# Designed miniproteins, single chains, continued (5), part 45

Each design is a single chain, and the fold is of that chain. pLDDT is the mean over its residues in the fold that is shown.

## One batch from the design tools (miniprotein)

Design m17645
Fold by ESMFold2-Fast:
Structure m17645 (fold): chain A 73 residues (1-73)
Amino acid sequence: DPEKVLEELKKRIEELGKRAQEAASLPDPNARAQAITDLKREAAEIVREAKEKVPEHYDEYQIGVVKAMAPLA
């Protein structure tokens, strides 16, 4: 089951990156701000789950989340 958890977290980080790119491209500033807020919550949830379920890989997934969110930095 550890392999399934790792695959799910990787997929969520990939999806987070795609959503971050989409949010950065939103023409409406209010919609963009809301999307960024929602994505920051998702990023925090991914990091929390990584720490809880796969602590040996926590640092790698945290770095992955930071990179995925880079378009919004």
Scores: mean pLDDT 83

Design m17646
Fold by ESMFold2-Fast:
Formats: sequence, C-alpha cells, structure tokens
Structure m17646 (fold): chain A 99 residues (1-99)
Amino acid sequence: SIEEGIKYYELGLKYFKEGKYEEAIEYYKKALEIFEKIDENLPQIAVVYYNLGLVYYKQGKYEEAIEYFEKALELFKKLGDDDLAKIVEKKIEEVKKKM
C-alpha cells in the first residue's frame, strides 16, 4: 500500500536525521520498492530519490549522490514540478563543485 511506502520513507528520514546513513538508505530503498509497484510516476518516488542523493552526499559518495539527484530531477521534470526540479539542479551543481 502507499501508506506502507510512506511509513518506510518516514523511517528513512528519521535515521537520516540521526546520522544513521546506512539504515536511512535501507528504508528509503524499501519505500521505493513499494512505490514503484504502485506506479513508477508517483511523486513520492522523486522525493525518495532526492533524499537518497542527500544521504550519499553526506557520506561523501558524490557519484552515487549525482545518480540519485539526476533520477529525482528526471521525474520532477516529467511530473511538471519545475520548482522542485530547480532545487535538485542546484544540488547537482553543489555536488559537482566538491568533485
């Protein structure tokens, strides 16, 4: 259910805030599995991709961060979320300056 996906996403966010990055990634990926089975174009998928990018960025894994930010960007553009797409584009530029 979408509610189960949201629950895993919220657990991922909790662990991310606690600096528990491996657990955050685990629960974000569980949320993705549920959301993708419902509809590959769910806005929640784009949000989870963005947060996966943030957690990899915090770990210094810049290539993985870019990969997930680009996935979020593609989906936000597809959904017409121009404001969120611009936020992600700015984040990609910030990460590239660290490389």
Scores: mean pLDDT 90

Design m17647
Fold by ESMFold2-Fast:
Structure m17647 (fold): chain A 70 residues (1-70)
Amino acid sequence: MREVVLFAALSIEMAGLYFDAKLGKISVEEAEEELERLVEEARRRLSDPELVEQLERSAREILEQIRKDS
């Protein structure tokens, strides 16, 4: 259950990258690099594989939305 709090925090950070890219504060390439870094951190810190898989899917969806808006 404590893992869900960390999952939520990482999800919020990923959402922040989407808004920064949408506002033109970061490039698509920078957003992709940061999203990949957050996924790698999740794999190291989260012990629940289902939560890791959900964060991987969220990162991919966010990156796809950023690319569509470009």
Scores: mean pLDDT 81

Design m17648
Fold by ESMFold2-Fast:
Structure m17648 (fold): chain A 66 residues (1-66)
Amino acid sequence: SEEVVNYLMETFGLSREKAEGIAKFLASTRDSFSPAQMAQMLQKEMGVVLSPEQVSELAEFVAKHE
């Protein structure tokens, strides 16, 4: 959602394109992977470093704003 994208851009200084990619990734993976696994995938695929705690909080935020 736009709210998730804006939060990512403002909180982590990400570009809109990266923020949209992360939001879509979290929406598609949150029910299948642990926060630690999602954090590793984000670093490998998008070069974005987030802690498992940050990923967990963002996944919940995505769920609330879908």
Scores: mean pLDDT 79

Design m17649
Fold by ESMFold2-Fast:
Structure m17649 (fold): chain A 69 residues (1-69)
Amino acid sequence: STLERLRKLVEEMRKALEAGDLDAFRAVWTELDAILRELDPSKLTPEQVEILREAAELGHRADAREAAA
């Protein structure tokens, strides 16, 4: 399902960020972005919205880490 795939990608993003592997983080983010481009924003479930909020938070943390480096 789309929800399960989104959760898997967010978990992989979190692991990459915790490992300090920003290249791996960007690769997973690119895959997430590709999925988001195929989704209709008006048809997102509450569960999909919640997982995407977690992805956005991880993205902000990665951007802050790159800016500090």
Scores: mean pLDDT 79

Design m17650
Fold by ESMFold2-Fast:
Structure m17650 (fold): chain A 86 residues (1-86)
Amino acid sequence: MSKEELEKEVTLALARIYKSLGDKLYSKGKYEEAAEMYKRAIELAEKADPKSELVAEAYENLAKALEALGKKEEAAKYREKAKAIK
């Protein structure tokens, strides 16, 4: 594994950790904190692989958290981004 490949794998693993943390916060009703974790997951996943299923899932989860916060317009925007990936 090259240094570049290792960096990509580590970045994707960290993105998955942030997504999982966001999911746990969402289940506890901590929607603002969940949204922050999903945003971090998106940033990391996009840097490593912008077309990954992880990016799409993170956008969908961010949209759900934003909708729970009453931010319907922002939620719709992120759902559109998730759909554009796959």
Scores: mean pLDDT 84

Design m17651
Fold by ESMFold2-Fast:
Structure m17651 (fold): chain A 55 residues (1-55)
Amino acid sequence: SAEEGFEKFKELVEESREEAEEKAKKENLSPLETFLLFAELLGEKLEEFIKEKKA
C-alpha cells in the first residue's frame, strides 16, 4: 500500500542520515558535503527499494 511505501521511505531517510553523519564524523566532512552524501545515499536506497519490488 501507499502507506507502507511511505513508512519505508521514512526508514530509508533515517538510515541515510545516520550513515552520512557517521561518515562525516569519520572523514571530517563539511555540513554541505554531509548533506550531499545524505542525498546520494538516499537516492541509492530508494533505487534499491524500487528494484526489490520487482525481485
Scores: mean pLDDT 80

Design m17652
Fold by ESMFold2-Fast:
Structure m17652 (fold): chain A 61 residues (1-61)
Amino acid sequence: SDALIAELGRLAREARELEAQGDRERAKVLYEKALTLAQTLPGVVGQVAVAELTRALEELD
């Protein structure tokens, strides 16, 4: 799942950049995609990513 972890990192990075630019709606879309991907990852890495992405989405509400 190295490819999945890399894609998760890419989506989260792009979402954070959009959020920093004030594009909250596009940031939400990418955070939601990252969250969906994180939910497929087993173990602590997936659990930590889900928690972080959930908090980011809650902050954008």
Scores: mean pLDDT 84

Design m17653
Fold by ESMFold2-Fast:
Structure m17653 (fold): chain A 66 residues (1-66)
Amino acid sequence: VEEEIREWMRKNYDVDDATLEERWEISREIAEKLREVGRDFLEWALANTTDPKARAFLQRDLERER
């Protein structure tokens, strides 16, 4: 997935590899921060949800983020 996105950017933006590497690093940092926020939200939702079916789905999603 990461390599496919990087190749797509190279073909569509026609920039050098150094610039692509820098932009990819920034994108990865943003994605990691969004994942952390998502995990905190899932934990909050799990603590505040009483529906057994919804809790099961939230627990599965939380485990996938580990």
Scores: mean pLDDT 63

Design m17654
Fold by ESMFold2-Fast:
Structure m17654 (fold): chain A 55 residues (1-55)
Amino acid sequence: SLSDEEVEELRKAAQEYIELSVEEAKKAGLSDEQIEALRKALEEGFDYILEHLKS
């Protein structure tokens, strides 16, 4: 299981990944609506995963 510190570091890495993914999606020509849906899906997915990795 992960410590609280490890979970927080992963949370920060996840946020960085989400922002990079959003920028790539913009370059790929996704609409603002699609980009916002992608951001929300990634944020919710990472939050779910990190909650379940916390001991």
Scores: mean pLDDT 82

Design m17655
Fold by ESMFold2-Fast:
Structure m17655 (fold): chain A 50 residues (1-50)
Amino acid sequence: GYERFLAVLRRAQEEGIRLSDELTAELLARALAGVSVAELLAWVRARVEA
């Protein structure tokens, strides 16, 4: 749940990735739905351009 969401947020911040409010909300929803940290992180990276 929420701990997976926080883990992905911390990793994104460490990598310099800025998340929009919309992307952050979708990330939280996916984490609460049981998606793994690895899949959430891959999804975030695919959605955010360098």
Scores: mean pLDDT 79

Design m17656
Fold by ESMFold2-Fast:
Structure m17656 (fold): chain A 60 residues (1-60)
Amino acid sequence: HMPEPKSPAAKAIADRIIEAGKKRNLSKEEVLEMARQATAGLSPEEREEVIKRVEYELEK
């Protein structure tokens, strides 16, 4: 089951990071670093939700 962020902002960031990673053929490590940087300004809860979503997409 795919984890989904509750916040619209977190969801938009997660989707953007996943799409960018796929288009640019980035490594899992690079995509996760992008997720950490993009979420630095979010609440801890939103940040965790984005990271979990990105990790799920990379691990399937």
Scores: mean pLDDT 78

Design m17657
Fold by ESMFold2-Fast:
Structure m17657 (fold): chain A 91 residues (1-91)
Amino acid sequence: TPKEERREIVLLLASVTSLILAARLYIKLGDLEKAEEYLKRAEKLIEEARELLEKSTLSEEQKKELEKAIEVAEEQVKELREEIEEEKKKQ
């Protein structure tokens, strides 16, 4: 149902947020390998959320709100990947 589709996407995005937080913390701790692992997991869940959203029967308004959340997550992942690359150049 649309309500269950919405719940699934929301839970995926909540998991993405937790993985992004973990990746950010591992960068601060100097563990760039773990940061990359968590970031790759976040990217896979973002991809799954995007696929579910595109296939969903949700209203246009609900799709726009979830699309914005996905775009925010994608931008955060991109910025963290750039931070990892800069840290690798220093070490």
Scores: mean pLDDT 88

Design m17658
Fold by ESMFold2-Fast:
Structure m17658 (fold): chain A 63 residues (1-63)
Amino acid sequence: STFLPYEEALKKAEEVARKEGAQLSETVFTDRNGERLVVFSVSKLDADGRRVLLAYYVGKIEK
């Protein structure tokens, strides 16, 4: 329900990526209140070469 600190979100995403043999991607965005957030997406390709999202974690970027 609350966003994680950047390092905790990254660590959780890396743990899932390692366990699942999946790729990690990082996307940074600014929400409508000016808060800078990062989304770590863990995904892998299926048998048809389509990308499947396995997990995502949202972290705060410190000032």
Scores: mean pLDDT 80

Design m17659
Fold by ESMFold2-Fast:
Structure m17659 (fold): chain A 83 residues (1-83)
Amino acid sequence: TEAEELLEEAREALKEGNIERALELLERAIEEAEREEDPERKRELLERVLELAKEVLKRAPKELILRAIGLVLRAIGLLLDLE
């Protein structure tokens, strides 16, 4: 799916040290994951977004920290909505 492709691109951006690109790709990936109709696949996608978002937050420069926090919180919120 598009969400899976965006997640793989975000992982590659993180490997390259491009934190801003990884953040942008994850923000797009979470929007696509939110549109997933299968609750199990949606959970798997959101869990992967959260894992990568935590890595972005760990590496984020000061100017990206608030965006990274927002992404982490959004992923957690969407996962809680699936319970």
Scores: mean pLDDT 87

Design m17660
Fold by ESMFold2-Fast:
Structure m17660 (fold): chain A 66 residues (1-66)
Amino acid sequence: KVELVNAVGRALLAEYPDDLALVEKVVQRVAELLEAGASLEEVVEAVRELAGEAAAERVRRALEAL
């Protein structure tokens, strides 16, 4: 869903404000997972694998706030 993808993008930009390539890569992966029916926990795990624990924690909190 667009709202979830946007929340992930905002959280990632807060953690990596100068790394647009990383943010775009992670956002694209999250969009693919959500289209495939992945859970929010699977999305958070993918962020952790690609962008690290701090980014995953920001994304988890952003998604829980929706």
Scores: mean pLDDT 81

Design m17661
Fold by ESMFold2-Fast:
Structure m17661 (fold): chain A 55 residues (1-55)
Amino acid sequence: MSKEELLAELEALLREAGESEEQIRESLEIMRKKSKEELEYALKLAKENYEEAKK
């Protein structure tokens, strides 16, 4: 996945997880400055947290 695609998925997951719009925007700004690998790791953690939250 491209870095832009990872950021878009992260935004969608954070919104689904109930993060505020301001928190999502700030997290995306920080993550955009990180490496692609760090963003992939952050997305993995977000998916794991979302999986738990939906139950």
Scores: mean pLDDT 76

Design m17662
Fold by ESMFold2-Fast:
Structure m17662 (fold): chain A 58 residues (1-58)
Amino acid sequence: MEEKAKEIREKYPEVEGFEYLLAELLPDASVEDIVKAALDIRAGKPFEEVVEEYKAKV
């Protein structure tokens, strides 16, 4: 999980702050899906709703 969060931070610094939490909550999600989830949260979507949506997406 931390390794995935580090990769996201290095390649997508604009999602800083959410990458560790999202990588932990969405362990089966790809780096791309975690980045999209973080951007949705930054766009004003409720954190809980975004996490549930991406958990269902796997």
Scores: mean pLDDT 71

Design m17663
Fold by ESMFold2-Fast:
Structure m17663 (fold): chain A 67 residues (1-67)
Amino acid sequence: GNYDGGFAAGAAAGRAAAEGAGPEDSKRGTQSVGKNLGPDGARGAAEGARAGGGSEEHARAMLQGGL
């Protein structure tokens, strides 16, 4: 169970990747975070990517890739 901590950590990483990193770093970072933190981390990363300016399709792809 990584639902609270994993989600928060994923959200921070996804947001940072979407805001500052290039597209390749954003994709790589979010996939890595999701894999390490589990499904809740992947959900957090997708939401963080949305907050950082990523599209809804981008966020969904991150969620699916992180699972």
Scores: mean pLDDT 58

Design m17665
Fold by ESMFold2-Fast:
Structure m17665 (fold): chain A 98 residues (1-98)
Amino acid sequence: MAERARELAEEARRLAEEAEKRKDPELAAEAAAKAAEAAALAAEAGSAEAGELAAEAGRRAARAGAAAPGGSKASAAAGAGAAAAGAGAFAAMLARRA
C-alpha cells in the first residue's frame, strides 16, 4: 500500500505540473483526485512519507486549479486539491504519532 500511495502521489504531482503549465482545469481536477487517492492509501498504510507526498501533490493541484481559466471548474479543482493536501498532511501526522 505505501509504494502504491507514493506512485499515485508522484503521478498526481506530474499531472498538477502539467495542469499548471497548460492552464488546464480538467487536468488539475484529475491531479487532485489522484492526490486524494494517494492520501487515503497513505492513511491505510500508516506511511508518513506517502502522506507528505500526497499533501504536496494536493497543494500543487490546488495551485494549478487556482491558476487555470474556467471559472467553476477551476475553482472546484483548486478546492479538491486543497482537500487532498489536508488529507495527506493528516495521514502523515497520524502515521508519525503511531
Scores: mean pLDDT 83

Design m17666
Fold by ESMFold2-Fast:
Parts: structure tokens; sequence; C-alpha cells
Structure m17666 (fold): chain A 66 residues (1-66)
């Protein structure tokens, strides 16, 4: 669900030391551009597993740009 995605985005932002508001904005942009909650959750999970904020940024930008 969208609510689950947004809660996960907050958690990922906190874990990676990022601004939660900015991560939520990026997630919303991806959703508006047709990304599914499942696709976004996969990006969030990969970023958490790798502990790499660049993985998160590149993944969300890719989803928002397609």
Amino acid sequence: SEEEVLEKAKEVAKELGLDPEKVIEAVRAALENGASPEEILAVLDEALKTKDPDVLERGLVRLASR
C-alpha cells in the first residue's frame, strides 16, 4: 500500500542519514509517474541492504523518469 511505502521510506531515510521529507517527495514523484508500491519497496529494500544512499537516489530517479 502507499501508506506502507511511505512508512518504509521514513525508516530508510533515518537509517541512511537522509532527510525523510526529501525521500518521501522522491517516492511520491515515482508513484505519480506510474511506479507501483512493489517497485518502490524493492528500491527501498535494496538501499537498506546496501546501506548506500546513492542506490536509493538512483533507483527513485529511474522510477520517476520512466
Scores: mean pLDDT 83

Design m17667
Fold by ESMFold2-Fast:
Structure m17667 (fold): chain A 76 residues (1-76)
Amino acid sequence: MEYEVQALVRGDATPEELVKASLEAGAKEAFAVRVGDDIALTVIADSEEQALKSVRAAAERTGAELVDYRVVPLEL
């Protein structure tokens, strides 16, 4: 069972910095793209708690603001 967190992050961080910080915080996979002034960050982890912790840790490490997020279960 895996969980995906789709987050919108605002700040001076690059997509690459957010991906690195998310993986360092325990995400299995992370992907980020710039969307105007914001960055859409997607994180996958084995639990909802771990996925959310990874997103929050990435934002904290980079000094970015977590604007919004959504949790999506990936179990089939």
Scores: mean pLDDT 83

Design m17668
Fold by ESMFold2-Fast:
Structure m17668 (fold): chain A 70 residues (1-70)
Amino acid sequence: KLKEATELVRKASYLLKQGKYEEAIKLFERALELDPNNPVAYRLLAEAYKKLGNTEKAEEYQKKADELMS
């Protein structure tokens, strides 16, 4: 359900703010399974991967967010 996806994004955002990047990534991925057209989730997922030093995945998810915001 869309409500479940929104709650997962919110929880993942709090984890990201706390520096729990791997846990945040798992929740963002679950949110995108429920709502694959959420540009906010892709943007925050890109930020989490950037914080982990995975620049390739960060770029991939940022491009996906940009595509959905167009």
Scores: mean pLDDT 83

Design m17669
Fold by ESMFold2-Fast:
Structure m17669 (fold): chain A 71 residues (1-71)
Amino acid sequence: MEEVQGRVHEALSRMPVRTARAAALAALGYSNREIAEYLGISQGTVRRYLRRAAELAGLSREEMQEALAAP
């Protein structure tokens, strides 16, 4: 868990800022709709950013969410 969490943080630091922000919000449990409203973009753009973030991190959205939800 902790090793995966560390890898997520490292991957986020290497991503474009908008992609990293979307991924971090999703990992914290925010929905695509909430992220879209916060960033001022469409839900489709959020999904695209999250897919790109998962590719760069080598983790699924669910894996990233689990890692960042760990106490």
Scores: mean pLDDT 68

Design m17670
Fold by ESMFold2-Fast:
Structure m17670 (fold): chain A 89 residues (1-89)
Amino acid sequence: DVEKDSREVAERNEWAIARLEAGESVAEVARRIALELGGSEEQAEAARLLAEYSRIEATPREDAAHAIGVAEYVLEEKLTREQVLAAFR
């Protein structure tokens, strides 16, 4: 894919991979991406929890894609912390 969005996705993936390689958790990376995308602290916490409960241990590239996908999903669906907790109770 050669769309402009593909470049931003690639740059965000590289950033997320670097954070994971530096020892940050998938959950913390998802939280930070949610804030960067303009989410509230509540949405950032929802993204952190969703990433934590849904993650598998994988390569940094796969973990980065998961963190980004979770952050985007939480913002698009406007998920709350309570809704994320209810899904994994």
Scores: mean pLDDT 76

Design m17671
Fold by ESMFold2-Fast:
Structure m17671 (fold): chain A 59 residues (1-59)
Amino acid sequence: GELYRAVKDQLVDSPAVLSFKKGDVVEILKRYPDGMVVAKSLKTGKTGLVGLDLLEKVD
């Protein structure tokens, strides 16, 4: 899948939103036209919503 890296921390207690730290790598599973994505954390294996503006593409 497409790999992206977090540009800042997002620490939330929500089942719908992905929590991550700056530098964590995520895999994009689904894109929405509003700039939101469903991503999987490679560190934790959890999936959730994240704003694409918080991510930078790896390779």
Scores: mean pLDDT 81

Design m17672
Fold by ESMFold2-Fast:
Structure m17672 (fold): chain A 79 residues (1-79)
Amino acid sequence: MDDVRRAVDLARQGNVVEASNLIRRSLETHGQGQTGRRAVDLVRQGNYTIAGMLFYQALRDAGYSDDIGQQVRDAFRSQ
């Protein structure tokens, strides 16, 4: 949870690559590493909207709250 909240703050500051890697690490510990890696690749391509949607889906599947997933999605969409 804490790493994902930090990632939301980093993404809002425009540090989207570091934010995406923090979320990916959290997702890997919860069996969602494949989706996390795909979303990081989309961030590197500048496709922030789709990356945010994939992070939202993977965070829900990993058992994170809908609120934190929405915050991640919205932070990446706002880039």
Scores: mean pLDDT 84

Design m17673
Fold by ESMFold2-Fast:
Structure m17673 (fold): chain A 75 residues (1-75)
Amino acid sequence: MVEVKLVEPKILDVPEEAETPELRRAKQSALDDIERQNKLAKENPGEEAKKAIEGAKGTSQRLNDAVEEARRRAA
């Protein structure tokens, strides 16, 4: 059985005061990108799956960094 370890998008909650239209757009784009990469990893096992998983992890990390910055600005 081919085991594919998909990236779960664990996005930090941001207070509504810190959630700008740009941040909402970034969240949506990041979630779409993670879902697309997870789908590619599921359909194309092997080296492509590994690269897709790494890409999805990177997107999730960048989004969480952006959320943390927005929270700091709102505080």
Scores: mean pLDDT 71

Design m17674
Fold by ESMFold2-Fast:
Structure m17674 (fold): chain A 55 residues (1-55)
Amino acid sequence: AEREELLRKAEEHRRAAEAARRSLADVPGTDKEGLQAVIERFEREAAEAEARARA
């Protein structure tokens, strides 16, 4: 049960990261750094959730 929940959260975070990554092309340079950090955070959290689901 918890494994399925973790995988769903990971998918949502990966999707959010991808959407933000697409927006990165349209965002001014001053905001790109912040948005990129958010993208990396989502990707890291998704990877950690997937690792926990495997354990």
Scores: mean pLDDT 79

Design m17676
Fold by ESMFold2-Fast:
Structure m17676 (fold): chain A 60 residues (1-60)
Amino acid sequence: MTEKEKLMEQLYDLMNQALALQDQETVKLVVQALNALDEEKYEEAEKLKAEAEERLKAAS
């Protein structure tokens, strides 16, 4: 699995968790991270992923 594919898989897992919690803000962060990943902005995608993970942890 490439770095991009692995990060994409992790972002989709976060998306599913955020959707289950109906956390629109975390969904927005994951969408922004996926968009950054699509533009090959790995550093931005990883930062947004970390923000989404932290928010999801607080919302749980």
Scores: mean pLDDT 80

Design m17677
Fold by ESMFold2-Fast:
Structure m17677 (fold): chain A 81 residues (1-81)
Amino acid sequence: MEMEEKIKEKTGELLELAKKVYELYKEKPNPEIQKLLEEADELARKAGEAARAGKYEEALKLLEEAKKLLEKAIEIGKKLK
């Protein structure tokens, strides 16, 4: 339960970041931001698969990697404004 709750919490953070990146991308499309969004989505998908398999530590690591990609996308988006 505790690890599943941690994964839900991290997933919520990731979704919030993804919304911010989407707003930046919608206003000014950029290929690098698109690539980071696609990579983060793939990592989040793998994290979901790992969590379903009971590999919670692997899932958390993948979610943290996805979060870093989204944070990078936000930085790029802000520099383009």
Scores: mean pLDDT 80

Design m17678
Fold by ESMFold2-Fast:
Parts: sequence; C-alpha cells; structure tokens
Structure m17678 (fold): chain A 112 residues (1-112)
Amino acid sequence: MKEAEELFRLGAQAYAQGKYEEAVKYFKKAIELYKAAGKEPPAVVYFLLGQAYYELGKYEEAVKYYEKAIELDPNPISIVYLYLAEAYEKLGKLEKAKEYREKAKEIDKELE
C-alpha cells in the first residue's frame, strides 16, 4: 500500500504544521485506498484523523475515530483513551470521560 502510506505521511505532516483540514483530507484518502485494496487501515490512521477533528473542534467526529482506532488496535496505548476522555469532556459527557480515564490508568499498569 505505498500510495496509502504516502497519503498517511502527508496527512501526518499537515497535522504537524497545524493544517488540520488538509490532514483530514489526506487521512480520509489513505483510509479509502486501504479499503479499496481489501485491507484494514492501520489503527494509527484513525487515531490521527480523530486528533485532526479534535483540533477542528469537531468532537463528535473525534470520538468516532478514536473509538475506531481502539477497536482495530489489539493493544491500544493509554494516550488514545486519554484523548477520547478529553473529547467526551468537550461534549459534556463527564461520566464517559471518567470511564476512559480509568481505562487509561489500567492500561498504563499493564504496560508498566
């Protein structure tokens, strides 16, 4: 998937430069190419897409893609749960935010 990987790289660079709308476009195209090839997109593509939506203030979309990243990653890192908790806090869902902060603490203990 050289073309999908290149689009992911361009999206990550756009994100690093604060070009969040451009990052969203690259990450979506990368996902489309993975799926067109019959391959599951890597969890990290969904995670960074969620982060780009969070930076754009699109917290419902950020939650959606963070949850997709967790679903596809057999060993999710605690930071994904922390970002999901922050997005839920922005949506005023404080009980959900607390739940995911607790999950992040559990994962940190398992990963040392």
Scores: mean pLDDT 84

Design m17679
Fold by ESMFold2-Fast:
Structure m17679 (fold): chain A 56 residues (1-56)
Amino acid sequence: MSNRELLEREAAELEAELPAIKEALERARKEGDVAGETGAELRLMALDFIRAKLEE
């Protein structure tokens, strides 16, 4: 398997979960759940990083 195929699959999985990730982030912010907020932000950053790598 190529690294590109793995990145494309991970990006697709994260993009499919994107509405749930955004909802989890909003919920964590409303509840003051710092760990949940950080976790959601890291998932969004991971998607941005993968997208940037796929544009190479």
Scores: mean pLDDT 80

Design m17680
Fold by ESMFold2-Fast:
Structure m17680 (fold): chain A 65 residues (1-65)
Amino acid sequence: SELVHTAMVLLEGRRGVPRTGSLDPERLAALGLDEAKAQALVDAVLGSENNDGETLNRAQEVLLS
C-alpha cells in the first residue's frame, strides 16, 4: 500500500540505510501528507513506543495539522 511504502522509505532514511525507493510527492498528496508531515508521523510513532494512547494522539495531531 502507499502508506506502508512511504513509512518504509522514511524508516530507512531515519536509520541511515539506502532507501529501497524514493518518496513521490503525488503519492504523499493522495494520502493528505507532505514529506515533512510524513516524517513527523513516523517520528511520533517511534517516539511513543511505551504508550499506545500517546502514539495514537501524536499521529492524529500530525495528520490533522
Scores: mean pLDDT 60

Design m17681
Fold by ESMFold2-Fast:
Structure m17681 (fold): chain A 85 residues (1-85)
Amino acid sequence: MELEEAVERFEALVKDPNATVEEIQAAGDELVELAKKMSKEEIVQAARRVLDAVTEAIKNQKLPGEKLQAVARTLRRLVEIAREK
């Protein structure tokens, strides 16, 4: 799976009220694994897209705290990987 596809999947799950915390965590883990092979710029762009999706989901009241924590964990791991590049 390419980084773009992984980001699109993660964005879709963040915006989906029926998505489980486990599905978001699994998609986040896939995105993080792909990020290890990507450039710092690609990781930053992916993180920005995830943040935009979170903002829209919160605005539409579709993101409960447990899901927000799962997304925050993914964003933190992306930042950590980007820092090592």
Scores: mean pLDDT 80

Design m17682
Fold by ESMFold2-Fast:
Structure m17682 (fold): chain A 70 residues (1-70)
Amino acid sequence: AEEARRIVEENIDELLKEAREQLEEASKILDPEEALRLVREAAEDPSLSEKTREALRAIARLIEAGLERA
């Protein structure tokens, strides 16, 4: 979880430039499993940079960790 947060922080500018809409959509989803699905789909988008995809995978891991604690 700590490592995943660091990856997001290091790549936040690229993430916001390329995947802002996907993040906004995920943040509106009350069901964390649906948010996880959306973020995972965005992480596999080949039109996004490698840094953005790594940050999205890190976000997916943070959501997964949250689900395991719930």
Scores: mean pLDDT 74

